# Designs tried in a protein design run: designed miniproteins, single chains, continued (5). Part 4

Each design is a single chain, and the fold is of that chain. pLDDT is the mean over its residues in the fold that is shown.

## One batch from the design tools (miniprotein)

Design m16105
Fold by ESMFold2-Fast:
Structure m16105 (fold): chain A 90 residues (1-90)
Amino acid sequence: SFEEEKEEILAKLEALYEKYMAKLDELLAASTDPEHRELIERVKRELEELYAETKEKIEKSEDVQEMVNLLVAFSLRATGLLLDLELALA
């Protein structure tokens, strides 16, 4: 059913979010540089906002393809944030 597919997509979104947040927490725990710590914490906030926005859009969606596209967009944006962070920490 549509509701079951929505629940599956939301569960996948949460799993991706938790995975990326865990990686950011790992980077934060390994960092002693205050400028690097601030950058990591900023990326954590951006990821939290992106997750909240994506979750709300999926919850309001009435189209499976739209929900899938939102999940993919989240993954691409989150990956971009992490890559930009890794370059900034270099």
Scores: mean pLDDT 90

Design m16106
Fold by ESMFold2-Fast:
Structure m16106 (fold): chain A 72 residues (1-72)
Amino acid sequence: SSDVQAVLDLSQQVRDWIEGKSLLPEEVLEKLIGSLEGTLDAAAAGELDAQSTANVQALIERLKEELEKVKK
């Protein structure tokens, strides 16, 4: 499904950032948060299992923490 693909694509982008291959600017962090929050709507429709839903939520929280640090 498109929602699963979006999670995979965003997870790869986040992994590259974590591995130090690139930096995520504020605008990109905001886009990623929005896209992942949209993916949680698919989780509510039952398209994601509990573990995948938890992984998406954890990514959103981590990205929001990074965004707040960039703003401070």
Scores: mean pLDDT 71

Design m16107
Fold by ESMFold2-Fast:
Structure m16107 (fold): chain A 87 residues (1-87)
Amino acid sequence: TEAKKKAEQAVEKIVKDYATKYFNFGQQNRSSVFKSIEEAYKFMKDTGYGINPGDLEPVGEGEKLIAEELKKAVEEARAKIFEEYKK
């Protein structure tokens, strides 16, 4: 229970930070696909954090890079946390 909760919190923080970055970038460039940070986070979570940048329909290279970095960061963090609580 505690190990699962800790792993979830670590992954959630990373996804939240990147979802916020993606949403803010979209707002600045009027290219956001999502209506809220919560929506972006849910979409990324539902796809297993393995999102193709094209699925987020980035208008510019900046949004594409943010989406790609999110995917990589979540995959790396998940692997690291899973190993930490593997026992």
Scores: mean pLDDT 61

Design m16108
Fold by ESMFold2-Fast:
Structure m16108 (fold): chain A 65 residues (1-65)
Amino acid sequence: MKIEIKELEDKIEKIRQEKYDEYLSKKKEGITLTPEEAEELMLKSVEEAKPLADKLKELKKKLKS
């Protein structure tokens, strides 16, 4: 269970980091994102991580209960 929790946390962090790296890559290429586009990119990272975050929450609930 603890190993599974760590694995899920690492996967969520990787998704977050990949979207952040994408944001930085676009800026490096001279692509200026609007505040709305930057927010959409961040929301997309949350959306992609949601099934992993939901599973992580369930596992943590079982561990503490």
Scores: mean pLDDT 76

Design m16109
Fold by ESMFold2-Fast:
Structure m16109 (fold): chain A 87 residues (1-87)
Amino acid sequence: STADLLALMAEAERRVREFADAIKASKSLEELERKLAEAREWIAATKRQVEALTDAPEELRQAALEGLDRAEAMLEQIAAEVKAKLE
């Protein structure tokens, strides 16, 4: 449903922020890679949940998937910046 999609996207916004903070707080390369892997897995699972909400409007599902793609790119960029400081 549309309500389920909106609730999922609200959770995704909060979770992505939490992942960004966790990645920024990494103290080693190993910790960074672990946290980034966790974020990637969560985003992939959330994309599958969005795709499964076929009762939600297609335009909103597409916007949600694009939002998750942008979030993933942002987390990758943050991780790259943190990695440069740890190396």
Scores: mean pLDDT 89

Design m16110
Fold by ESMFold2-Fast:
Structure m16110 (fold): chain A 80 residues (1-80)
Amino acid sequence: SKAEEKLKELEENVESLSEEEFIEKVKEIMETMVEEDVPFEEAVEIIKRIEELAAKYLSAETQVKVREIILEALDKWYEK
């Protein structure tokens, strides 16, 4: 899926990204995931991988912001 491709790009570039760029990439991945109506199992794996990257590379404050973005996207996905 396009969401998985964007996640792969995030994983490959995470060391060179600012926290703000990471947030923008997460928003893009989440929007793509919702728009494509990605299967539940794939969505869960995408979210887990984003959370693992955030925990490893981001400050605690930015991790909270990433979590909020994920929850907002899940609300939109649930409404579909």
Scores: mean pLDDT 81

Design m16111
Fold by ESMFold2-Fast:
Structure m16111 (fold): chain A 63 residues (1-63)
Amino acid sequence: GKEAAREGAERGAEAALELARQGQGRGAVSTGMMGLKDAEKAGDEEGAKIAREGVEEARRIGG
C-alpha cells in the first residue's frame, strides 16, 4: 500500500545518501531514483517528494 511505498522511498533516500557519502554518486542517484519511481507508481506524492529530495542531496554530495 501507500505506507509501504513511503517506507521504501524513505529507505531509498537514506541508502542514496549513504552511498553518496561513500563516494558512490552513480549508485546513490540510481538507488534514489528507484525509490522515487516506486512512490510515483503508488501515487504517494509525499514519498515521491522525500525520494526526490534524497536524490538531489545525493547529487550535491557526489558532485
Scores: mean pLDDT 72

Design m16112
Fold by ESMFold2-Fast:
Structure m16112 (fold): chain A 77 residues (1-77)
Amino acid sequence: MKYVVNALADSKEKAEKIKKFAEELGAKVRLSEGKKYQVTAIADSKEKAEKILKFAEELGATATLSAEGKTLAEVVK
């Protein structure tokens, strides 16, 4: 099962740090520029996804973790 981490950073430097950290963990990463910088990381394990999530939050980014395909929020919440 794959796990998706979406992190929204207020600066490019923070977004690039999150991207590099995720890539070093073997995650597939995409960085998108808009009103803020969005980093989407797809990890093959929950442990890797949680490490990316914590790192993003420590940098002040708003981050969410979901399982591939459907979030619990779409089903129950």
Scores: mean pLDDT 75

Design m16113
Fold by ESMFold2-Fast:
Structure m16113 (fold): chain A 100 residues (1-100)
Amino acid sequence: SLRELLELAEELREAIEAGDRERALELLEEMERLLKAAKPEIDEALKDESAATQTAVWLRLIGELETLRILLSKPELSEEDIAQALASIEELTALLRSLL
């Protein structure tokens, strides 16, 4: 569900801000699973858009989660890594809200 993804994105933001990397990785794994399950809901939300727009939105959602996976998989997070992760969550949250 897109609403569950939004709730998990907020929890992920809080985990990152708290420095809880283990919790952040658990939340990211759940978000990756839920995003794949939400594809029909995303396709329905974008049904009046062009095929190119549908593909672009889907690739942006995947790309933000991939960025978060790469950053959170590092052995240590720099201040710049944390800032980039928070920016990716903000972009992901904005995209998800636009689909609701």
Scores: mean pLDDT 86

Design m16114
Fold by ESMFold2-Fast:
Structure m16114 (fold): chain A 89 residues (1-89)
Amino acid sequence: MEEEEQLVEDFLKELVEKGLISEEEAEKLREMFRAGTPWPKIRRWLDEYAEKHLSEEEKKELFEKWDELSSRITREIFDPGIEAAIKRS
């Protein structure tokens, strides 16, 4: 979806700007998103990458950004479910 693609691009841009991933890695991730790779597989790739290449602080920052992206996507895709949960609370 166009809105999802924009959120993904903003996420990748921020990671490159912060030096958490390279442009080459951002391009690889973009291709995975465009190919419809399941989010759990993309998250697993990021986890493996972070364990090998990032410090504990950088890893924390990367996954904070990932969680923020996932929350935004989840709210947009599953908004009725989230609203229903809030109404039940």
Scores: mean pLDDT 73

Design m16115
Fold by ESMFold2-Fast:
Parts: sequence; C-alpha cells; structure tokens
Structure m16115 (fold): chain A 80 residues (1-80)
Amino acid sequence: PVVLSPEEQQLLELAAEIARAGRRLNADPRDPAAIGELVRAIERYVELKKLPKSVLEEALRELARYTGVSVGTLREWAKR
C-alpha cells in the first residue's frame, strides 16, 4: 500500500491545477485568468520544492514565449 505524504498530496493538487489551467490555455492561449493561475501554480511548485530562483525565472521566460506576454505582465496577472 502506498500512503501519500502531505507534500506528495500538495504536489498532486498542484498537478491538477496546472492541468486545469493548461486546458483553459489550450482553448484560449491569451486567457489572463488561466495564465495567472498557471503562474501562481509554478511559483508555488518552486517554493514547495525549494528550487533556485533561476528555475522560476526560466519557467516564466518559457511561458512568456508560449503566450506572447511579457514576464512583467505574467507577474501582474499572477497577483490578481
């Protein structure tokens, strides 16, 4: 039997949130609400795993390339 730790449960919840935001972005690549949700999920993942700041910065750059939105605008949408 596999018992999930609280950290593993949080990672599964984040994966579900990312998948949901990703489906919305697949329907509308410029949905500010879906983009904001995805940015928040990425920030939470980096914080939860205690990854270097460079990982967050690179993830946001890749998302900016995909969406055509600047990193600054992505950060603004994550605050709403």
Scores: mean pLDDT 76

Design m16116
Fold by ESMFold2-Fast:
Structure m16116 (fold): chain A 87 residues (1-87)
Amino acid sequence: SAEIEATREAALAELEAQLDAIAEALAALPEEADQLRVVEQARGLGLPAALLERLAAKVESLRPLSPRLREAFREALAAIRAAEAAA
């Protein structure tokens, strides 16, 4: 699975390098439903908890998180951390 491992590492490196741009894009989304969808997609992709935590912090630094968006980040982080602990 060297191909899968290399693809995953490359994707994570790109996400980390673009984290500020991703946070700005997420903060700029006009509809809360779209912001919630992005958080759920991040959870589904199995992003490292540390990256999602940094993303949440960067978004909050740009604009206050709604209660629903804050809860979505909390639930996604808890699920990812549980999966990481089980691995």
Scores: mean pLDDT 77

Design m16117
Fold by ESMFold2-Fast:
Structure m16117 (fold): chain A 95 residues (1-95)
Amino acid sequence: SSQEQQLRSQLVQTDLRIRYLIASNAPQEKIVEEVERFARLAVQLVQSPEAEELARLMIEKARRGDWRGLELQRQALLQLVENGYVDRELFPLPE
């Protein structure tokens, strides 16, 4: 749908901003703000409890400055958005 296409476009733009901000060592607060925006868009696209859980984990990792953990959760949430499922062998839940 046109709404889905618009949300997917916004998700891609927000993902690019997150990557740019991390690469440029932007303030953590600014990175967290963009991660929260990404999480909201992803949940709007998938509308599932799993998407909400992955979104919360992504925000938690960003708030802790865990950029590796953020990257893993970002990849898992993107896989869920694109495929409708997450491969838990490739993207295990954090301990």
Scores: mean pLDDT 83

Design m16118
Fold by ESMFold2-Fast:
Structure m16118 (fold): chain A 75 residues (1-75)
Amino acid sequence: MDQAQALRNQGDALTAQGTVLYLQKDYASALAQYQQARALYQQALSLSTDQDMIADIQARIASIDARIAQIQAQI
């Protein structure tokens, strides 16, 4: 597996953990996981050269940004 794919997969795992915490209403912990996932997605994006991979990672970053904004509005 290339480094970009590995970082994207790590970001996906942290996003899943953040979502579980969000559903438990642990907004502070959910925010921390989403912020870490965002950083991993940005690293994956910096290493990506495939157009489909770039588009996918950008969509994931946009999704996580929306989640972070939603949580920050609630806290």
Scores: mean pLDDT 85

Design m16119
Fold by ESMFold2-Fast:
Structure m16119 (fold): chain A 79 residues (1-79)
Amino acid sequence: MLTLPPEFVELLEELVEESKSAEELIEKFRELGLEVAADLVEASVNNDEEAQLEALERLLRALGREEDLELLKKKVAEA
């Protein structure tokens, strides 16, 4: 299971509470320099599964979660 850092979950909850739409949430992530998180939300809204996987891979790499990145790559290779 992918476990996000508590600080990131707390930030996400705060931004979700303050955001009235997915588009507003994306803008807030970009303003904070969380471009990878913004790309992930945007891909999810557009139902672009390939872009979602690419954004998630970039996010896991940025967070230094090498084991989770390898697990994701294995799942994609098995599909």
Scores: mean pLDDT 65

Design m16120
Fold by ESMFold2-Fast:
Structure m16120 (fold): chain A 93 residues (1-93)
Amino acid sequence: MEEEKKTIELAKKVSELVKQGKRVVLRAPNVPDPRFRKALEAWEEALRKEGEVDEVIDVSDLTPEQITVLRTALLNPDLTEEQIKKILEAAKK
């Protein structure tokens, strides 16, 4: 229940930011490859410096399933709460 509520709240926040025309990036610093993590951090910093990113959301404490929901919300900002729950459940399979 708590993980589902947190995921819905974050997905709604992401959707709202996207609807406002803001560019959102999900940060996952705990990737398995240290070289990839360092490159990702440098890329994020470059985007912030160039004004290409308005908001960065740290997802390092989220499960892969929760991150999948947030990525889907970035592409589909009109997701309903029921659709978010369906995506989260499907990602667990």
Scores: mean pLDDT 70

Design m16121
Fold by ESMFold2-Fast:
Structure m16121 (fold): chain A 95 residues (1-95)
Amino acid sequence: SKAEKLVEEAGKLAEEGYEDKKKGKEESKSVRNILQRAIDIATSPAKNALEADINLGVAEIALSVVITTSKTLPNKKASEELRKKVRELLDLIRS
């Protein structure tokens, strides 16, 4: 899916964010896990409109955590591109 591709691309950018390969791999795993959880929550079956809105809100908070964490990446180009991928995923979740 387009969402799965965005998670993979975001993970690669997080890995590129550090010159330290170990730190890059750990950050990549963290980013992929958070973004996948956001997708799972946003796509969870909702009993009513309120539950759907709550699920979307929780997913958006998870995406915001990745945006905030991206600002700590030493590689500024990878940092900015990661935020773009997270924004694309947010738009996809909202649609």
Scores: mean pLDDT 86

Design m16122
Fold by ESMFold2-Fast:
Structure m16122 (fold): chain A 63 residues (1-63)
Amino acid sequence: MDEELKEKIKKGAEEIAKLLLEAGRMDEEQAQLFREQLFLTASEFKDPQIVEDALRLVRRQLE
């Protein structure tokens, strides 16, 4: 997988997990597992837009 694509997916997944953890929607262990699963899923589809769309939705729901 392209390194730039991999980093973009990873950063997006980490930010989503961090937002959910900080909002009290999950604990640290759940955030770790969620980050791993989201990264794996988005990497399998090779589409960073999946993570970007999820991040926008999560941010809007937490505001």
Scores: mean pLDDT 73

Design m16123
Fold by ESMFold2-Fast:
Structure m16123 (fold): chain A 78 residues (1-78)
Amino acid sequence: SASRKAMLEREKEEIDRIEKYIETNELTPLQLNVYKLSVVGNLLVTERANAKDFPEEVKEIKEKAERVLKLIDEKLEK
């Protein structure tokens, strides 16, 4: 539905906001791990609920989430 697509678009925007926040702020390892758990958990829920009906939107969300997770892992390795 158009409403479900709008929700997935807002989820993509939220991931972009998280990425920018992590890039622009000095975060502790605890804070980075909290964001990592949140991103992983939200991705799992989104895929389980939406992958069949909205495969393209879920693919875009997954790609954005994987980019943020890579950024978090790179910051944790410092």
Scores: mean pLDDT 87

Design m16124
Fold by ESMFold2-Fast:
Structure m16124 (fold): chain A 71 residues (1-71)
Amino acid sequence: VEELVEKAAKLAEEKGYKTYADIIRQAGERLVALGKEDVAEEALKTAIEYLENGDIQKAVELLSQALGEAQ
């Protein structure tokens, strides 16, 4: 999961959205801390796909929703 968090955050930074990169990293780390590694992995994989397509806002929204479901 750590590799996926790093990849997602790096992609957001490369797109010029450092704030979103921080949000993505925090959301991913939070999901792992909650013992939801499977949820984190799936959410991060989908978020990476959105980031690669240039849809950073959808990536952040997805991770925020996954955090809500994990709590």
Scores: mean pLDDT 74

Design m16125
Fold by ESMFold2-Fast:
Structure m16125 (fold): chain A 79 residues (1-79)
Amino acid sequence: SMAEVEARRKAFRDRLERLRKQAENAIKNSPKEDIEKIKKTFINAVEILLASDPVLTPEERERVLKEAKEYIENLIKKK
């Protein structure tokens, strides 16, 4: 149903935002040697989240993954 699709899209956005907040806090509070591990953990978590949601189109999934990679790189540059 349309309501079910909307609820899943909201749940996806909320989970993605949670992952972004966790990554931001981890990068801000971790030493430089841990940054690469944090980056890989974040990207893997985003890929798992994308694989769990059938509502997103392939193009939307690629865009979300690209934006997630850009987001984490920008956080690292600001550290």
Scores: mean pLDDT 85

Design m16126
Fold by ESMFold2-Fast:
Parts: sequence; structure tokens; C-alpha cells
Structure m16126 (fold): chain A 90 residues (1-90)
Amino acid sequence: SEDFKKILDAAVELLAGAVHLVEGKRYYKQGKYDEAIKSYEEAIEHFRRAIEIAKPLADKGNPEAQSILRGAQAGLDEAEKLLKEVKEKK
């Protein structure tokens, strides 16, 4: 179904966001603040896309989309917080 394809697309964006978030944390631990900033900005973009795809389906009551939306919101909040912290140290 079209909805299933959108759920998969949103899940892929959520996963990409999580991967970039983890890589950003790794760069931060190494003192590579420019690379950490870039990774957090990429994570933010992916989480925002996951939200954009998942929200209409979540609003219609799709439980998989609701789960993805919650995960992407949590990831976005964390990535934005970490991005602010890195910029304050640079």
C-alpha cells in the first residue's frame, strides 16, 4: 500500500538521523567540533523529514507512524540540544 511505503520512507529517515546523531557524538568525544556540528545538522534534517512523512499517517491513527513520529521528535530534540552545546564550545 502507499501508506506502507511512506512508513518505510519515514523509518529510513529516522534511522539515518540516528546514525548521524551517533557519528556526531563520536566526533564530539574526539574534539572534532566542526565534524560534530555537520553530523548533528544532518541528523536534524533526517529527523525533520521523518516527522514530515510520519505525522499525517500518525494523525490518522497509524500506530507504526505514531511510533516513528515519537522517535523522530526525541531524536530531533536531542540533536538540537547537542548542536547548541557544540556551538557554545567552539
Scores: mean pLDDT 92

Design m16127
Fold by ESMFold2-Fast:
Structure m16127 (fold): chain A 57 residues (1-57)
Amino acid sequence: EEEVYRATLEAAQRLGPAAVRAKVDAGSPFLREAGPQGEKILEASRRAVDDAEAAAA
């Protein structure tokens, strides 16, 4: 899931964290239905967006 974190962080840095957060939120019901792997992906994506916001502040 480190690859998901890195890709999401890079996208948030390029496109802005608000736009990437909206995409993660839109996909979150599908990821939750995927079980433990989906939960790990969702957690990594949300952490990356949060880290990008913190770095920008």
Scores: mean pLDDT 76

Design m16128
Fold by ESMFold2-Fast:
Structure m16128 (fold): chain A 60 residues (1-60)
Amino acid sequence: MTPETLARGEAHRPFVRAVREVQEEFPDLSSAELGELVAAALAAGGRTAEELRAFIRAQL
């Protein structure tokens, strides 16, 4: 694995944590809906778990 591949993996670590924390806050969301909302938040420039959660809250 190249150092660049490892760095890209690290950049996505907040995504995994954000998904888990959002599931705790919004248990009624399906995994498919949650995935779409997180992807949209990342596309909008979300980088931290808090930014992703704030975006998802705004969409609900």
Scores: mean pLDDT 67

Design m16129
Fold by ESMFold2-Fast:
Structure m16129 (fold): chain A 91 residues (1-91)
Amino acid sequence: SAEELGREIEKLLENGIELPKLSKEEAEKLKAEAIAAIEEATRLLIAGEDPERARELLARAQVLAVLLSGDKEAQAEVLAALKEARARVAA
């Protein structure tokens, strides 16, 4: 599931994936893209529409969170948005 994949990605980030340091502009772009994907996925899931697309969007946001490992503030914001979205996905 997208939630399980997200938890695995969070564990990989905690265990120290070394990724290239991003510029502030690059981090802002990736953060904006991730948050937009999370918002669209959350909308689809709440509406009960296109669960496959919602899963793909959440997976994309999770990958973008990994790419943001060099910017802890931007990464934390994306991870918080993913956590909120997962809380809204029915148990």
Scores: mean pLDDT 76

Design m16130
Fold by ESMFold2-Fast:
Structure m16130 (fold): chain A 75 residues (1-75)
Amino acid sequence: DDKFRGMRQALRDMADRTLRIGPQSQEAQDVVQRLLDASQQTLDEGDRALLDGGRQTSRMRRQRDQQRLQRLLNR
């Protein structure tokens, strides 16, 4: 939980910084893309482990964070 909590907080902080820099800059786009790739890998592995434990709510929250980042990248 602490690992995923830290990662989620870092993603929010980086997304906020990216929005301040401007989402149209190449640097901002590269940062968001790297965050999406890293979060997708962590979500895929974590979701399988947590679903076995019945923690579907935590999975839904992480998936929503991932979708939000994808929308920022696609703008």
Scores: mean pLDDT 61

Design m16131
Fold by ESMFold2-Fast:
Structure m16131 (fold): chain A 74 residues (1-74)
Amino acid sequence: MKSKAVSLSTGAVLLAIGGAVQGELSEDGRRITEEAREKAMKALDDAEKKYPEAKDIIELGRKNVEKVYENALK
């Protein structure tokens, strides 16, 4: 379960990171975001090969990865 102190601290950290990403991405921030996206997409490709019957679920996963990537850069 969540605690108020943790939620408050997490909010402040996310706000600082979000501001930096939205305003002027550092080289490291941009590179890490790109690598994370590529790694996630590769995992989804592997999952599709392993579980072809779950293709619709995997497609939902791809949309989630893109959404996270967009939010990280927004």
Scores: mean pLDDT 59

Design m16132
Fold by ESMFold2-Fast:
Structure m16132 (fold): chain A 96 residues (1-96)
Amino acid sequence: MQRYLVGVRLAPAEEARLAALPEAEQDRRLEEMARLAREAVEAAGARVLETRVIKPGTVVLRIEAPDRATAERAAAAVVEALRAAGVAASAAVTPA
């Protein structure tokens, strides 16, 4: 198993939309985003070690995966899960 960071970032328009909401709603939406991201990573065959929310619109997942290809599939699964929930975001994988 190798360690990776999956950085999930809201599209600028989504980030601006979130920033216009009351702080309690921002926190709820970011928590939901983090939950969906974690679930997508685990469904893709990787293990989530840590989840961190960075305002205004970033979620970072520290993951463990057998290879980079699995980590990249996990990142793609996060983007698709968020899209299904109506949230436009991108994800990037870096070694950890």
Scores: mean pLDDT 85

Design m16133
Fold by ESMFold2-Fast:
Structure m16133 (fold): chain A 61 residues (1-61)
Amino acid sequence: MRDKILEAVKRAAKILHDEQGWDSKEVYEAAKTALLAAGFDEEEATKMAEEILKSLGLEVP
């Protein structure tokens, strides 16, 4: 489940940045919010959001 949610949020983050022009901070906030909504705690959601940004080559705010 974690890997599937991570992959889905990463895909959405890539679209928001590449196609909608969202900056790294906006993408980070959106990814973290989505992960919290999926039931991850604040610490895990933060780590996963950072992992997503790093995997996309985006700056972690």
Scores: mean pLDDT 81

Design m16134
Fold by ESMFold2-Fast:
Structure m16134 (fold): chain A 79 residues (1-79)
Amino acid sequence: EIEKLKEEGLAEPDEEKRKELMREILELELKKFFEEASEEELKEVEEGIERFPEIEGLSESQREHWEMLKKVYEEYKKK
């Protein structure tokens, strides 16, 4: 559950473990977003993922975000 993971993340004193929890929260939030997204929203996400490799000047964190978005979207399309 996303809410429980957020509470665990805030209470976690270990920075490394906290980052892992926040990454898991993001992944779950993206999964929920795709489950609830409209056809139009999903098409926009798909176009963004397709363009991501061609975008210059993205920061490391922005590239990681797009890679996670692509991974979660691909998993969503399987089921």
Scores: mean pLDDT 72

Design m16135
Fold by ESMFold2-Fast:
Structure m16135 (fold): chain A 56 residues (1-56)
Amino acid sequence: RRYVARGDHDVDDAAPLREGDVLEVLEFLPDGRVRAFVVETGEEVIVYAAALEPLP
């Protein structure tokens, strides 16, 4: 299921997320984190689930 970033977020191992970036969630991780694929850049990122909003 696709999600959008709620705001701009720095990511340690990838390009920073920008508000409105579309992500495909690949898996849910401990501590409320998710591993996701950023559709526009093709990068995998780890972010907090609270930073994302589900797309309809």
Scores: mean pLDDT 72

Design m16136
Fold by ESMFold2-Fast:
Structure m16136 (fold): chain A 92 residues (1-92)
Amino acid sequence: MTHVLGLAAKDMAAELEEALRRWIETVGDDRLVLVLVDDGSTDGTVEAARELAEAAPNVELHVFRLPKGLEAAAKEALERAERLARETGGVL
């Protein structure tokens, strides 16, 4: 099964890492496609997400930057995740 997750983040490297580790554990051997829309983080949030995705062979990470506020980033993340779920036959 392919799971697609849309996330918006701003300056939350530790919280994002914890959330992603939990999701990776939850999906087990299933494929996880992660759409991360970053609201201009400067604390290594994007770097933490990339490192976790690179360490997990079943995780595919797509990163977009949209420094227009978390609400706009969340909307973009959801729209992109819905499109990827439709294209891959996955679930949101």
Scores: mean pLDDT 76

Design m16137
Fold by ESMFold2-Fast:
Order: C-alpha cells, then sequence, then structure tokens
Structure m16137 (fold): chain A 120 residues (1-120)
C-alpha cells in the first residue's frame, strides 16, 4: 500500500512538472488548460487518499475517480485540438508535452486502479 501510494504521488508530481512546462510557454490558452488539469489531478489525489483512509468507501471513490478521469481525458482532447491551431514551432513543443502528459495520465490510472483492487 505505502509503496503504491508513493508511486501515485510521484506520477502526480511528474504530471505537475509537465503542466508547469506548458505554463512556461507563456501561451494563455496552454496556461488555462494546464491550470484546469492541475486542479483535476489534485482532486484525484484527494479521493485516492480518502480511499486509503476509508477502505469501506472504495466503491464510491472508484466511481468518483472514473468521473474525474473522464474529465481529464476530455480536457486533454480539447488541449490537443487547441495545439493544432498554434504556429508550427509552438505546436511541435506543445505536442511533445501533451504526449508526455497523456502517457503519465495512463500510468496514474493504472496505479490508482491497482490501489483500488488492493483495497477491496
Amino acid sequence: MKLLMEKIEAIAAEINDVLAQLKGTGDPVLIAFAEELEKLVAEILEIVKEAVENPEKVDELEEKFRELHDKILEKIYELYEKILTLPEERRKEAMQLLEELAALIRELEDEIMELYEMLK
């Protein structure tokens, strides 16, 4: 349990580092999306911590996680569409960051789902 929670927190920190790089571009659209994704990731960490503290609520917290995860995927898709409208040089940099972000979000989901299975 502790090692899995530490891994989840480490992945979330890596996601926040990628989001900080998106904000570092200075593009107002990328900054706004990064801030929204930071909030969703923070909410996911809170419900994961609540599941560890209250295993009897794991089923309801797993459902809440799935809802927040769906919102993240929707925001990633919207961000992808916005990146395609950027000038070519900015688009290449932003697309690399989006690919890193998408991979980290998948890794985060896998580790959280493993945690929920352990709590059942």
Scores: mean pLDDT 86

Design m16138
Fold by ESMFold2-Fast:
Structure m16138 (fold): chain A 90 residues (1-90)
Amino acid sequence: MSLIEIIEEAIRELEEALKNKASKEEVRELIRKYMTLIAEKAEELSEEVQLAVEEAGKRMLEILETLNAEEAAKEAIRLLEELKKKIEEI
């Protein structure tokens, strides 16, 4: 699976969690799972991709600490879409 495909799967799962009114714990576990997979895949790629993923990871932690479940899922989806666009430009 490509890095872009992993990001797209993460977005899909978070959209389903949002639709199903998932708990904060479920949203956190989805973000943790996919950020781990994204980071592991990025290690096989350029330094520029790794830095983009690291920056997204820092922003994800802030989202999880400050927002409720619904807002965290929405902002995580937006951040993953931004990350995808940034990686496609590298």
Scores: mean pLDDT 86

Design m16139
Fold by ESMFold2-Fast:
Structure m16139 (fold): chain A 79 residues (1-79)
Amino acid sequence: SAEEILERAIELLREKGKETEYITREELVEILKEAGFSDVVAELIATSLSDGKEKLNVKEAIEILEKNREQIIQLIEEM
């Protein structure tokens, strides 16, 4: 389900956050794709979350995904 894909992405980010405080936009795309996001949706979310920056704070990325859960689920359902 869309909820399971989003939860898997959050779990993968939490595990990555144990190793590093920051990830690149490209690493976020790969994590989202690993969770089950399409290439297009992964790129869209990563671009939105990075706000033009090359690096993202992992904890902030998780918080933004959780805050925008309903919108992200809609994007996954459109995949």
Scores: mean pLDDT 85

